# Designs tried in a protein design run: designed miniproteins, single chains, continued (4). Part 96

Each design is a single chain, and the fold is of that chain. pLDDT is the mean over its residues in the fold that is shown.

## One batch from the design tools (miniprotein)

Design m15326
Fold by ESMFold2-Fast:
Structure m15326 (fold): chain A 76 residues (1-76)
Amino acid sequence: MERLRRAIEARRALEAEAAASENPDEAEAARRVAEILGLLGVEVEVSDDPEAQRAAFERALEAAREAWLRAVELAA
């Protein structure tokens, strides 16, 4: 549960940053990424640097995507 809790904390930080943005597309994208990562149970590295935090989310999303494709391939 530690990794999930960290991911939730990182998600909330990203959501707060997105909420401060006047760009609705960016806010939606950030929220969507956080939601997908949560659904896939992917851990996310937490960073104090917002740029590094965003990069960590991107890496986690890519890893989750590869894991999903592998799981589908195995199920077939």
Scores: mean pLDDT 59

Design m15327
Fold by ESMFold2-Fast:
Structure m15327 (fold): chain A 100 residues (1-100)
Amino acid sequence: DLLARDAGGHTALHRAASVGNVEAVRELLERARREGLLAELLRARDRSGRTALDLAAEMRQEESARLLLEAAREAGDEELVARYEELMARPSPIEKAVTA
């Protein structure tokens, strides 16, 4: 079940995206397209309110984030696209902390 969630609210897509498992991300997105669940899977949020795209952006998993962003555009989810752009524009907490 593509929409099955663990104790943290993570789907399989959340886990694959956060670790940069590009092959798993591609397979899960293809299954979601086939089953008509693409938009629902992309909008699924964990207990912290994060989507799979949010996790990929936060963890700097560039190729996984690119695939998820492309899928979000395909699904017409403008809010998810805007959230990704905002996350990628933010400096890392480490960079901000060491600015002299």
Scores: mean pLDDT 75

Design m15328
Fold by ESMFold2-Fast:
Structure m15328 (fold): chain A 65 residues (1-65)
Amino acid sequence: SMELEIRMEIVGALAVMYDPNLTVKVEGDHVYVTVKELTEETEKAIEKLRKQVEELGASLTVEVE
């Protein structure tokens, strides 16, 4: 739905604010996060993002380059 798409855009923006080294792509109800280097700070940012995505009933995939 359009409401979900808007919320997903907000989640993407929040992810970048948590850790600017995260690359986020949103496709419908799925969030893709790419991480170049997995640091303790990045792990915390991903966990916060995962909770937000789960609350929306959407899916999250994390990839390490």
Scores: mean pLDDT 70

Design m15329
Fold by ESMFold2-Fast:
Structure m15329 (fold): chain A 74 residues (1-74)
Amino acid sequence: MTRSISHTSNGWQFSGTWDDEGYASGTATSPDGKTGTASIERRDGKVYTSSSGDPAATAAAMAMARNGLDGSLR
């Protein structure tokens, strides 16, 4: 099942989606309006990541996506 979240913290806006197969993506928008997107795929001891946009926003999006994946396992 796919889950999603929208969250605002310290002027940053976050949105994320993750599933139970080890896939997650997130988008972060900074207080300055810069946007970054990141995705994570976990597969058999390998972690694949992709990112685009502002470097700081991308790092924030990556952290959100990782937290989503870590919370989605049952």
Scores: mean pLDDT 76

Design m15330
Fold by ESMFold2-Fast:
Structure m15330 (fold): chain A 78 residues (1-78)
Amino acid sequence: MEKEKLRKEAVSELGKANELRFQADRAERQGNTEKAKELYRQAVEEYEKASKLFEKAGDTVGAEIARKMAEELRKRLE
């Protein structure tokens, strides 16, 4: 049942990443570009954590989704 625990933890980290992304989007719309970039960087870190946890859980699809989300946000930061 260790894989189930890891998957639940991965889903929790994915949720945190999504919340940070929503906060970043709000900051960007308010013209607070520096705050938005900081929140997007934090969201990338949480998506990466989720991806690693999905990998450990054997959830290849979940890992790929979280990884793609992190990559898309990184492109926005460049």
Scores: mean pLDDT 85

Design m15331
Fold by ESMFold2-Fast:
Structure m15331 (fold): chain A 55 residues (1-55)
Amino acid sequence: SMAAEQIRKEQLLGVMENALKNGVSQETLDGLLATAKRYLGPEVQAELEALIKKA
């Protein structure tokens, strides 16, 4: 459902923000981007990439 997709998007954005705050490896960040693209599409991947650039 659209609601479930929105919740998954918000959760993944939160995971990325926490990962950046904790200084996780580039391999972990790449994994999060790949997961976003695979399950939520390239728009969500772009939003996660924007968070990385702001960090």
Scores: mean pLDDT 77

Design m15332
Fold by ESMFold2-Fast:
Structure m15332 (fold): chain A 103 residues (1-103)
Amino acid sequence: MEEARKVLERMRAKAEEEGSKSGLEAVEQMEKILELLEKGAPIEEIYEQLLKLLKALYETALERLEKRREELSEEEYEELKKHIEEAKEQIEKDIEEWYEKEK
């Protein structure tokens, strides 16, 4: 648990350095998930918070990709964007499967 908090502190510092609002939101969502887990919150609350985290991470990934636009060809940009979208869909399915098993 303390190790997870140290990871979140490093992620916050990086998001602040990059000026990423979505990155800061992702860190805030992760902190809320840890608090929910520590207090033994209902599975429904944890599920909703995981979906919010996934959305924030997806938006952060797209923001970082856009900042790299000048470094990438159009084909490389489209391939990376597709990869980010596919990763989001897969993680969303994994979260939904976890929730269905736990309820």
Scores: mean pLDDT 77

Design m15333
Fold by ESMFold2-Fast:
Structure m15333 (fold): chain A 74 residues (1-74)
Amino acid sequence: MPSLAEEMAALTPEQVEAMAAALRAALARTPDSQRPGLLRWAIRFLEQGIRVSTDPEVRALLRRHLAELRELLA
């Protein structure tokens, strides 16, 4: 986990947007039965990213995507 936290702390805004776009594309192609599992994984991943990131722009982007994913899970 230290390795993952370090990687997340080094994320740029552009990398966050690219990752979010890839995740949205993956969700669109995921069967309904598997979508909640992918959403729960992604939510936990973004929560960890917010916890370790020190870049205010990266944190703002992660929080925005997290809120949208939580709405999809509800």
Scores: mean pLDDT 77

Design m15334
Fold by ESMFold2-Fast:
Structure m15334 (fold): chain A 75 residues (1-75)
Amino acid sequence: AITVSVTTKSGNTVTFVLDSPAVSAQQAYDMALAAGLSPERAIALALQVMGNQLDGQSMTAQQVLDQINDLLAEE
């Protein structure tokens, strides 16, 4: 298992346990919401993760966190 920690805007840490290095669309959605992204942006990220998996380009937890941070910087 891989443990991923997401720091919320309030300074609390939410921990996710992944069974695979590849992040699922559902896990990406949950991580994005925990980080403070809007549901619309969280869904868009989840669809991107799903699309990348279908193309054989599975995203790691770090890549998903980097995308979340980029999206948060736009808000």
Scores: mean pLDDT 76

Design m15335
Fold by ESMFold2-Fast:
Structure m15335 (fold): chain A 96 residues (1-96)
Amino acid sequence: SSEDEAIRELMEKAKKMVEEEAEKIIKENPELKERVEEIKKKILEIYDKLEEDGIRTWEEFVERYPELYKELEELEKEWLRLSEEVRKKELAEAEA
């Protein structure tokens, strides 16, 4: 199976999504630029580390870097929270 190809593809898509969402949020909310860029940088650094170390599966990620896995999960939660806060503000402004 191409499971190692699948994880590489998922990481590539995740990096692209984070970059695109970050740019979109910053354009509409310049005051959040520093916070958005910091979260983005940390997520990308984790993915770069996994690629550099040849991590082929999520199981290997969890087993070899359990603390980085937890950090990625927390960063993903913070990203979702930030995106929701931004979306809520934009919807409120659009109704005015």
Scores: mean pLDDT 76

Design m15336
Fold by ESMFold2-Fast:
Structure m15336 (fold): chain A 80 residues (1-80)
Amino acid sequence: VNKQLLEALRLIEQGRYDEAIAILREILAKHPRSVVAISLLVEALVKAGRVDEAREFLLRLIDEFPDFPYPYAALAGLLD
């Protein structure tokens, strides 16, 4: 069980988005294709009102990992 993912989820539930974002970026530095961590980071950014940062992050993932389908689906949902 990844304790850092559980802590990030708890922080999001508490509205502590900046702290959750910091933990999620640390997880993604080690596991850049973690769908759960990417999903939670996008959620935290959107809930923090940082939608442009969520979009930029997903576009960067598409550029870095063009064969990874999740960021494409997440970006489509964010733009519509």
Scores: mean pLDDT 84

Design m15337
Fold by ESMFold2-Fast:
Structure m15337 (fold): chain A 60 residues (1-60)
Amino acid sequence: MSNGEKIIEAVKELGGKVTRDQLAEKLKELGFGPTDEKNIRIAELTIKLHEDGKDIEIVD
């Protein structure tokens, strides 16, 4: 399973609609680097570019 797939699966467990704070916490749980704004933005883009991530909504 790719890192993108792991992120997508974890976010889908939250019901497919997540805040940036919830995304940051999931990235921490998965061990993906520091949850700086830059890394959160990279994760948002990874989700949007991934085919399975199209059903995921990120809200503030």
Scores: mean pLDDT 72

Design m15338
Fold by ESMFold2-Fast:
Structure m15338 (fold): chain A 80 residues (1-80)
Amino acid sequence: SIREEVDELIARYEAELPNLSPEAQARVRKLLDEIRALYDELVKLEKEGKVSGMEGVILRLQITALLTEIDVIIRQEKLK
């Protein structure tokens, strides 16, 4: 389910947090909160049978953009 997808994704990124600086941890947590909000909208669309429609595609693109921002933060911290 979409709920299981978000829970697994959040758990993976939360496991990386102790390896980051406090500033990077705060930035990643903020982005994860934004991702949670977008997934809540996807869960709503799933209940309405619309998750595969245009609105679901747009939400997944927004989630992908935020995940890319998190990945950049983590990679930058690993290069220090």
Scores: mean pLDDT 84

Design m15339
Fold by ESMFold2-Fast:
Structure m15339 (fold): chain A 115 residues (1-115)
Amino acid sequence: TIDELLRQLRQVAARMMSLLDAAIGTMDRATAEELRKKVNELQDELSRVFRALLNQDIESARSAEREFSSVLAEIIEIIKSQKTKGFTKIADKLASLAAQLSGIADQIIQLLQEQ
């Protein structure tokens, strides 16, 4: 159901934000400041995705998904730039969570289009 998919989407989003917050806490001050700015942008776009899906606004949902993916790609690049095994694992896990989030959002959009 759409409600169950929205619940799963919220759970994946929460795991992603928790992972990002933990990662930022282990970084140097300059990198942490840069990432906090990008994470705030990511949270804004994620909120736009949820709002659009709840309002059944497919066009806005797809637009917010594209922007979310763009901001997340920038975050992953910053994390990968640290070139440590720990940060590489975090980047890989973020990419995996992003794929899960996108897949769930696309399933919701597909169901909305079938109504």
Scores: mean pLDDT 84

Design m15340
Fold by ESMFold2-Fast:
Structure m15340 (fold): chain A 63 residues (1-63)
Amino acid sequence: MKVEEVVVPKEEMTRAAVRMILASGAEPVSTEKVSDTVTVITLSDGSVLTVDTESGRITLRRP
């Protein structure tokens, strides 16, 4: 899988992000707040999770 994207209500975004991280089997190693609504989380396997609370999108990019 090159990219996985999920669209969820804002209330579910934290739970969806946590579920995607747990499903990957990797742990968050860094968290970068790019803007007020966009957070980028780098996982221990080199995957990057992007959480966009404005659009309700969570994107997981595999290396």
Scores: mean pLDDT 77

Design m15341
Fold by ESMFold2-Fast:
Structure m15341 (fold): chain A 87 residues (1-87)
Amino acid sequence: AAEEIARLEEEARRHRRAADLLRRMAETGEPPPEAELEELRPLLLAAEELRAQAAKTLPPEEAALAPVRELEARARAAAERAEALRA
């Protein structure tokens, strides 16, 4: 149904925004705008958990990128699922 597609597209947007936010923070060292932090807080908390898990097996530099890659993968999966429902 159209509402399921809309939900998946929203999920893809949120995961993509969270990944972009973490990547920008890693590249610039600047904190993101407060509004983005509030909106994406649950995903950012999940990202910190993913980083902590990765840090158990990966060097710190690679562990820092693990949540970015995971969020990008989740965004892609949600977008692909939404696209499949359109077909």
Scores: mean pLDDT 78

Design m15342
Fold by ESMFold2-Fast:
Structure m15342 (fold): chain A 76 residues (1-76)
Amino acid sequence: MVIEKELQPSEEQLEMIRKVINPEEDPRTEKLAELEKEYPSLAASTQSGLAIRGMGGEELTAEDIEEAAERARKRG
């Protein structure tokens, strides 16, 4: 239920504003952060690979990072 907030936006609006004031550089970064919480060593190697590919002009999507995390979960 939406509560009237004239001075402060609703929670959904705050999420939209957050995206505007914190411009996304790479959606991959969000998935990498999730991976880092669960598998720090794998996240570090993935982050290095992501940085190298980014500099080289290759695309590494958020889905690629999520897939790597899921594969690690299956192994653990």
Scores: mean pLDDT 54

Design m15343
Fold by ESMFold2-Fast:
Structure m15343 (fold): chain A 73 residues (1-73)
Amino acid sequence: GEEERRKQSDKDNARLQIEFVERSIKEGKPYSKESLLRVLESAKSLAERAGDEELVKRAKKLEEAIKNGEPIE
C-alpha cells in the first residue's frame, strides 16, 4: 500500500544519504563537518520515520565519529 511505499522510499533515501556521507569522508571530499552532520540529521529522521533501527544506528555512529574526529571503519 501507500504506507509501505512511503516507508521504502524513506529507507532508500536515508541509505543514500548515509552512503553519500561515508563516501565523502573516505574519498576526502572537501565538505564541511557541519554540512555532513546536516545530511546525517536528515537521514536519521527518515530512518526513524521508516522504522529502520539499523539505518538509525548507522547514522548515529557516523554522526558520533564526525563529531569526535574519530576514523570511520
Scores: mean pLDDT 81

Design m15344
Fold by ESMFold2-Fast:
Structure m15344 (fold): chain A 74 residues (1-74)
Amino acid sequence: MLSLEEVKARAEQAVAELERMLADPRVPASAVLAYADEFLRGLERYREEHGLPEEFYERLAARVRAIRDRALAA
């Protein structure tokens, strides 16, 4: 099991990767959506099973949902 600090660091890296993918014209919107969906499912499952600071969870979830909305508009 990852420590909370490791989970937070990996989650921030995953969101940064999603932002890079969204900005890359070579990456199809479907790939961005698939990665965002998998990330949100994993983050929600981890929060339910192990807990996450509410502010951290809401901030990251909001960022990923905004990325999904932009990918859907593309």
Scores: mean pLDDT 81

Design m15345
Fold by ESMFold2-Fast:
Structure m15345 (fold): chain A 65 residues (1-65)
Amino acid sequence: SAAEVAALRENAVTMLRSMGREEKAEQVDARIDALAADPSATLSQIRGEVTAELAPVVLEALRAR
């Protein structure tokens, strides 16, 4: 639903901005807008794309010690 996409966008953008990743936050916001504009796109696809964008930011914390 539009509400679920809006919540996903807000959470992802807020998280990235809180980490000082303003440019990445803008890129993710634009990507979600593009995906949400596609009537064939599912919430699962949008969530997957956002997860893929966020994963590299978290991977260093999960793999590096």
Scores: mean pLDDT 76

Design m15346
Fold by ESMFold2-Fast:
Structure m15346 (fold): chain A 100 residues (1-100)
Amino acid sequence: SSDQQKIKALFDKLYDALTKGDVDAASKVFKQLSSIKGYDSFKDMQFTQMAMKLAKDGKVDQAIKTLDQVIKQDPSIKDLASKMKGTIKSINSGFKKMGF
């Protein structure tokens, strides 16, 4: 669907913002993701895929640092950003346990 394509594009922008430490861009993307009603299962799949990509690219620490700054700067997206932070940490721990 058109909304699924928009969500995927927003996750691509979020990956770029998180890996560059662009707190304002990351906050903007979270607000845009929150504005798209529904697609919770699809959004959860995109969170998981992004977390896996961050782990593969060795960008987990930078992404977590950026998310912590986003959470401090904008309380309105704290729950969504914290959910992503949790997913990234969970996936990264799984990769380390498997020897990746």
Scores: mean pLDDT 84

Design m15347
Fold by ESMFold2-Fast:
Structure m15347 (fold): chain A 56 residues (1-56)
Amino acid sequence: GAAAERRREAIRRGDAAGTRAAIAGSDPQTSRAVGLAEAERAGLSRAEYERLAAEG
C-alpha cells in the first residue's frame, strides 16, 4: 500500500545518502548517521529505519 511504498522510498533515500557519504570518504558510522538523517527527514523514525534496514 501507499504507506509501505513511502517507507521503501524513505529507506532508499537514506541508503543513497549513506552511500554517497561513504564514497566521499566518510567512515561507516558517519555514513550510517547521514543515511538515518535523510530517512528521518523523509518521514521515518530512527527506530523504524533501523528495524527495516535489519530486515533487508
Scores: mean pLDDT 75

Design m15348
Fold by ESMFold2-Fast:
Structure m15348 (fold): chain A 87 residues (1-87)
Amino acid sequence: EEELKKLIEELLELIEEALKTGKVDWDKINEIAKKIEDVAVRLILAGKASEKDLEIVRKTGETLRLLKEKAPKEEIKKKVEETRKLL
């Protein structure tokens, strides 16, 4: 689903910007994360969620968790690239 992929890319860009500047826009990150959840739920209820869609949502959640836990910058960057590879 193009909508899901676009939202995930926007979230990954916000995470990369946070790593670059040291300033995390949590309001914007949480807003986009909620939109990703809403789209994922809609696709599941419609029977349109693929296994790949579920995997990328899971990887996106892991990337966001690492940022919240203040994991090393290089670990978060690696997870961002792994998640983007699934798009």
Scores: mean pLDDT 82

Design m15349
Fold by ESMFold2-Fast:
Parts: structure tokens; sequence; C-alpha cells
Structure m15349 (fold): chain A 73 residues (1-73)
């Protein structure tokens, strides 16, 4: 629960920084929430661990929400 909340916040931070790639946002989530290095986060994404899959899912949902919001600007 705290983990998912932290992941959502990390995704929002990456989007504010201008990130639009789901993998890049997922890397930011893994580094921020799990305290992983960029290399460790990339390894988890390649291996498709449950944590990495969750980070990717949250990243895609966050991007979709932002894109729908921005279409009205």
Amino acid sequence: MDLLSGMSQAAAEALRAGERDPETIALHILQTVAGLSEEEARKLLREGTPLARTALRISRVAIRGLEESRRRR
C-alpha cells in the first residue's frame, strides 16, 4: 500500500520533469521507491520482476492520465 502510493508519487514527479517514456518513468520509480541504482532498476525491468511490472503499469497509467488532461490545453 505505501509502496504503491510512493510509486504513484514518483511517476508524477517524473512526468513533471518532462519524462514521457514508460520505461524511463519506471526506472525513476524503482530508483526512488526501492532505493535502486539505475543499473539495478534496468536489470529488474529486463527480468520482468513483479516490482518492475508494477512500476511499468503505474508509469503507463500516469502517462495516459496526463495525456488526456493535456489534450484540453
Scores: mean pLDDT 79

Design m15350
Fold by ESMFold2-Fast:
Structure m15350 (fold): chain A 62 residues (1-62)
Amino acid sequence: TLLKIIEFLKKNASSSLTAAEIAAALGVSTATVKKALNALIKANLIAKSGSKYSLPASTLAA
């Protein structure tokens, strides 16, 4: 779910993670994670740098 991905990224806020790393940590398919990550990027809730994803400082400041 989108919430599980956000929670995982908050827990690992100091690190940028690939979709495969997030998928492995959450026990879901990489395809499911990529779909969710694309939705979160469109909502401006996460940032993408190359092949890695992270929470922007603006999301963490709440």
Scores: mean pLDDT 75

Design m15351
Fold by ESMFold2-Fast:
Structure m15351 (fold): chain A 67 residues (1-67)
Amino acid sequence: VPFSRSSIKSLIQTIATLNNISLSNGDIDTLTDIVYNELSSNPPKATELFGRLISIAGDAIDDHAKS
């Protein structure tokens, strides 16, 4: 995986804040694991890295918020 869990956690926090979504520490850790596992299973190409990361993180947050 090209990113650390800490970097993914920071990204999730930023996306949640920008979308006015309140996440607990447990929710953030769960979403971080989901995004990290998805990136590990389907690693993006370097040129698509940030777009893929944002897409996966956004989808995970949206699914969590709708649940």
Scores: mean pLDDT 72

Design m15352
Fold by ESMFold2-Fast:
Structure m15352 (fold): chain A 87 residues (1-87)
Amino acid sequence: SEEEKLRKLGEFVQAQVFLWLQIENWPFPKRQALLDDLQAIVDEALEKGMSFEEFLERVREALRKHGVPEGVIDRIEKLARKQAEKL
C-alpha cells in the first residue's frame, strides 16, 4: 500500500539521519530535537496521505532548520529517491 511504502521510506530516512548524527557526534538534546521533528513529519505524512515529493520537501526543511549542511541534505534526498524506486 502507499501507506506502507511511505512508512518504510520514513524509517529509511530516519535511519540515514540517525547514522549521520552518530558519525558527526551531535549532542543528545540536539540529536533528539531533529529526530523528534522527523518523527512528527512521518506521522503527519501518514495521517494526511502526503505525496512522496511533499514528504521529501518537509524532510529537507526540517534538516535545514536543525543546521544539517545542504550537501548532506542532498545526499539523504538522493538515497531516499533511490530507496523509493525499490518500494
Scores: mean pLDDT 86

Design m15353
Fold by ESMFold2-Fast:
Order: sequence, then C-alpha cells, then structure tokens
Structure m15353 (fold): chain A 59 residues (1-59)
Amino acid sequence: IDKVLKEIYEQAKKVLPDEDADALVESLKKLAKEQGLTPQQLKDKGKEYIDQAVAHHRS
C-alpha cells in the first residue's frame, strides 16, 4: 500500500501543484485505512482522484 501511495504521489505531482498532490494522497491514505482497500483498488481510486482533480483544475 505505501508503495502504491508513493506511485500515486509521483503521478499527481506531474499534473498538480505539490499542495494539491499532498492533499490527494492524504485523502487516499484515509480512504485505504477506513475501507481496507487492496493495492489494486487503491491504484484505481488514485487514478480516479487524479483525473477528477485535473478536470477541476482545467475548468
């Protein structure tokens, strides 16, 4: 899980400001812990969250 979160953070930093990337990863950490997400589910959610954040930033 920590490895997946690190990968998501690196991807988020490429397309979002550092503060937004930090907030996104913090949210995913909480979600993973609360819902007991598998590494694969966390990857899927990370991609979804990044896409949503990018869409919001582009509006």
Scores: mean pLDDT 78

Design m15354
Fold by ESMFold2-Fast:
Structure m15354 (fold): chain A 87 residues (1-87)
Amino acid sequence: SMEEVRKALEEAAKKHLATMEREKFPQEAIDFFKEFVERALKAESLEELRKLVAEARERLHATFSDEVYTYLALAMEELLELAEETW
């Protein structure tokens, strides 16, 4: 169900946010991921979520260092994979 998808995404996102805060990621990276999560949780379809991930990845290329980029890209991909498995 949509509620099960959202719950899984919320739990995964919380773990990634805790990791970013523990590892002292830039605040801009934490804020970027929070904004992505808020939009992802409002997605009404898997296709909409895929579009949000693609758009976020384009913004990452312009904004963050390789380490931060790699982590954010993997975190967003994990959320998409969880949605695809649970949807």
Scores: mean pLDDT 83

Design m15355
Fold by ESMFold2-Fast:
Structure m15355 (fold): chain A 112 residues (1-112)
Amino acid sequence: SAERLALQARTTTVIAFVEALKKGKEAIDELRAEKETMEKDAPEAYKEYEKAEELYKKGDWKSLRELTIESIERLKKALEEVAKERGLDEEEKKILEEKLEEMEKKIEELKK
């Protein structure tokens, strides 16, 4: 359960990175608003956030885009494995499948 919650938090953070990449300043400010929650409850997502902040400050949108795509792809793979694991109830499976579909759409948008 703890690992599943960590993966869900990481997914939310990565989706926010995708939105920041497309919406610029407004979206990065939204990520910053969630900073304390990520630091407390999802330290791995917080590390990704810190790297995204560095790239954003440098104006390195290409590296930020590449980092975001790779991070979403890695997270999607991890979520696919969790979805196949024994012990997931029907509601948890549905939530994970919806997140996988959302992540696939974001990857497709980023590659255009």
Scores: mean pLDDT 61

Design m15356
Fold by ESMFold2-Fast:
Structure m15356 (fold): chain A 94 residues (1-94)
Amino acid sequence: SEADIVAQLKERALIALEWMIKEEKDPERKAFLEKLKAEFEARAKTVTTVEQFLALLEEVARELERKGYLDAATFVRGLAEDLRAIAERRRAAA
């Protein structure tokens, strides 16, 4: 179901974001990423479709770009592309 796909994408995204935060060495950047992850988790609870979920990741990437964290923004966009491919494959198999 769409709900099952969305739940799997959320789990994968949270794992990837947690890894990105763990690898961050700058304390200020780490704190900002932790705040963004918390905001993402809260907003993700209300997401019901793959498109809403991917749009939320794009908002996270734009917030990172606005802050000047271009490497983190690139990481999040790559994650969104990977998750879109997973969702498309899952929908095609259903």
Scores: mean pLDDT 87

Design m15357
Fold by ESMFold2-Fast:
Structure m15357 (fold): chain A 90 residues (1-90)
Amino acid sequence: MEDEEFLKKAEEIFSPEAVLAIRILVLLSKRPMTVDELAEELGVSKETVERIVKALEDQGYIKKEKVGDKTFYYLTENGKALLEEIRKKL
């Protein structure tokens, strides 16, 4: 699986926190997700996800939108460009 090979290489080069940020970008490249869904997929606390998504949103790589009672995050064009640049360098 291409994402799994990419993430394995990222784990050898980047810090654990940076790897979690990259994993969030990869997940959001597939579909919009809530903090709860990201925490479940990554096996980390909601507090850890909230801290990382806030940093990514502050940098313009993701955005959030409220749909009903849920808040979804999605990858921006800048976030897609960052993810593709990281993939090319690994």
Scores: mean pLDDT 81

Design m15358
Fold by ESMFold2-Fast:
Structure m15358 (fold): chain A 84 residues (1-84)
Amino acid sequence: EEELKKLEEEYKKIVETHLKELSPAGRRGFELALEGRGQEADDLMKRYLQEGKVEEAIDLGVGAALAEITRAIYKLSVERLKKK
């Protein structure tokens, strides 16, 4: 239980750190992916590309990918603790 709580606190701190370091578009991509709203992230990225906002589209995609990686690492860490 205490090990799981520590892992949750570390995960929260990692999420907060990434949100502070990302651009506004990157933060939006991170938040949408973290909430499982991948279709909305895809729609927003397509909109940016249609408007010629290539940098914002890339930032959004990077933010979304970072959220997925962070979530995957957290899940693997929780599974390893539960199998101990």
Scores: mean pLDDT 78

Design m15359
Fold by ESMFold2-Fast:
Structure m15359 (fold): chain A 62 residues (1-62)
Amino acid sequence: SMAEETAKAVGEAVRALAERLKAEDPDAEIEMGGTLEGDHGVGIVRAGDRVERVEGRNGVAS
């Protein structure tokens, strides 16, 4: 379903973002979270004071 594709896309984007932030600051504590509603979702990654967001819709995340 589109909701499942969106959840997968957001999850993959969040993991990629977390990996990038950890590579930039290996001592940073990484926290991941987000909200999913049907075919729209938001993923959040926190690394210390740095907060980054990814948005997903229609099975795609950016």
Scores: mean pLDDT 78

Design m15360
Fold by ESMFold2-Fast:
Formats: sequence, C-alpha cells, structure tokens
Structure m15360 (fold): chain A 86 residues (1-86)
Amino acid sequence: AAYDRALEAARELQELADKYPIFKEKGKGLADYGIGLVEGFREAAEEDPSLREAYEQAADAVTRYLNSFLEKLKKEAEEYLKKILE
C-alpha cells in the first residue's frame, strides 16, 4: 500500500514529464530517483521486518513530496499555457 502509492505518484510524474517537454528532464529524473528509493525501502524492510513501519512511513513521505512537486509542475504548466495563449 505505502510503496504502491509512492510508485503511482512517481508514474504520474513520469507521464506529466513526457507530456510537457519543458519538464521532461527534471521530472523524469526525480520520478526515476523516487522509484529507486521506494524499491530500496521495500527491499530493506524485507531484510529487516522490525524496520518495516519506518520504511512504510518513509515511502509515504516520498509520496507526499512527489505529489507536492507534481502539483507545482501542473500549476507551472497551466501558467505556461496561459502565457502562450495570450
């Protein structure tokens, strides 16, 4: 659940970056980093189950960060489109 939510946020960021070329490099880099980080948390939690809750909380923090960044990029894309259409 926590890891799946973080991976979904990263995928949405990848899709947005693919749609808007101006954000492609930065958005993809951050999404790829987030995926690697979350998979690392999952693997570490499997090696030490006593840390599972801490890694799930860390995955939720990644989700919040990615969602915050995604909302910022969506706003910047909207402002960019308004500027071009004026």
Scores: mean pLDDT 75

Design m15361
Fold by ESMFold2-Fast:
Structure m15361 (fold): chain A 58 residues (1-58)
Amino acid sequence: DKEKKIKELEEKLKEEAEKAKPRLVAIARRSGTLTEDQALKSVDDDMEKKIAEAKKKI
């Protein structure tokens, strides 16, 4: 039960992260404060935090 819920959340969060990446890259380019690589790392870090929080709640 818990493992199935975790897998479903991981897939959902991964899809949301992939959809968010192009937007964050565009924002980084406009702001000039972040490189494209830094923007992508930020998305991956946020995804990992959300997965960790989901695991604690399930």
Scores: mean pLDDT 75

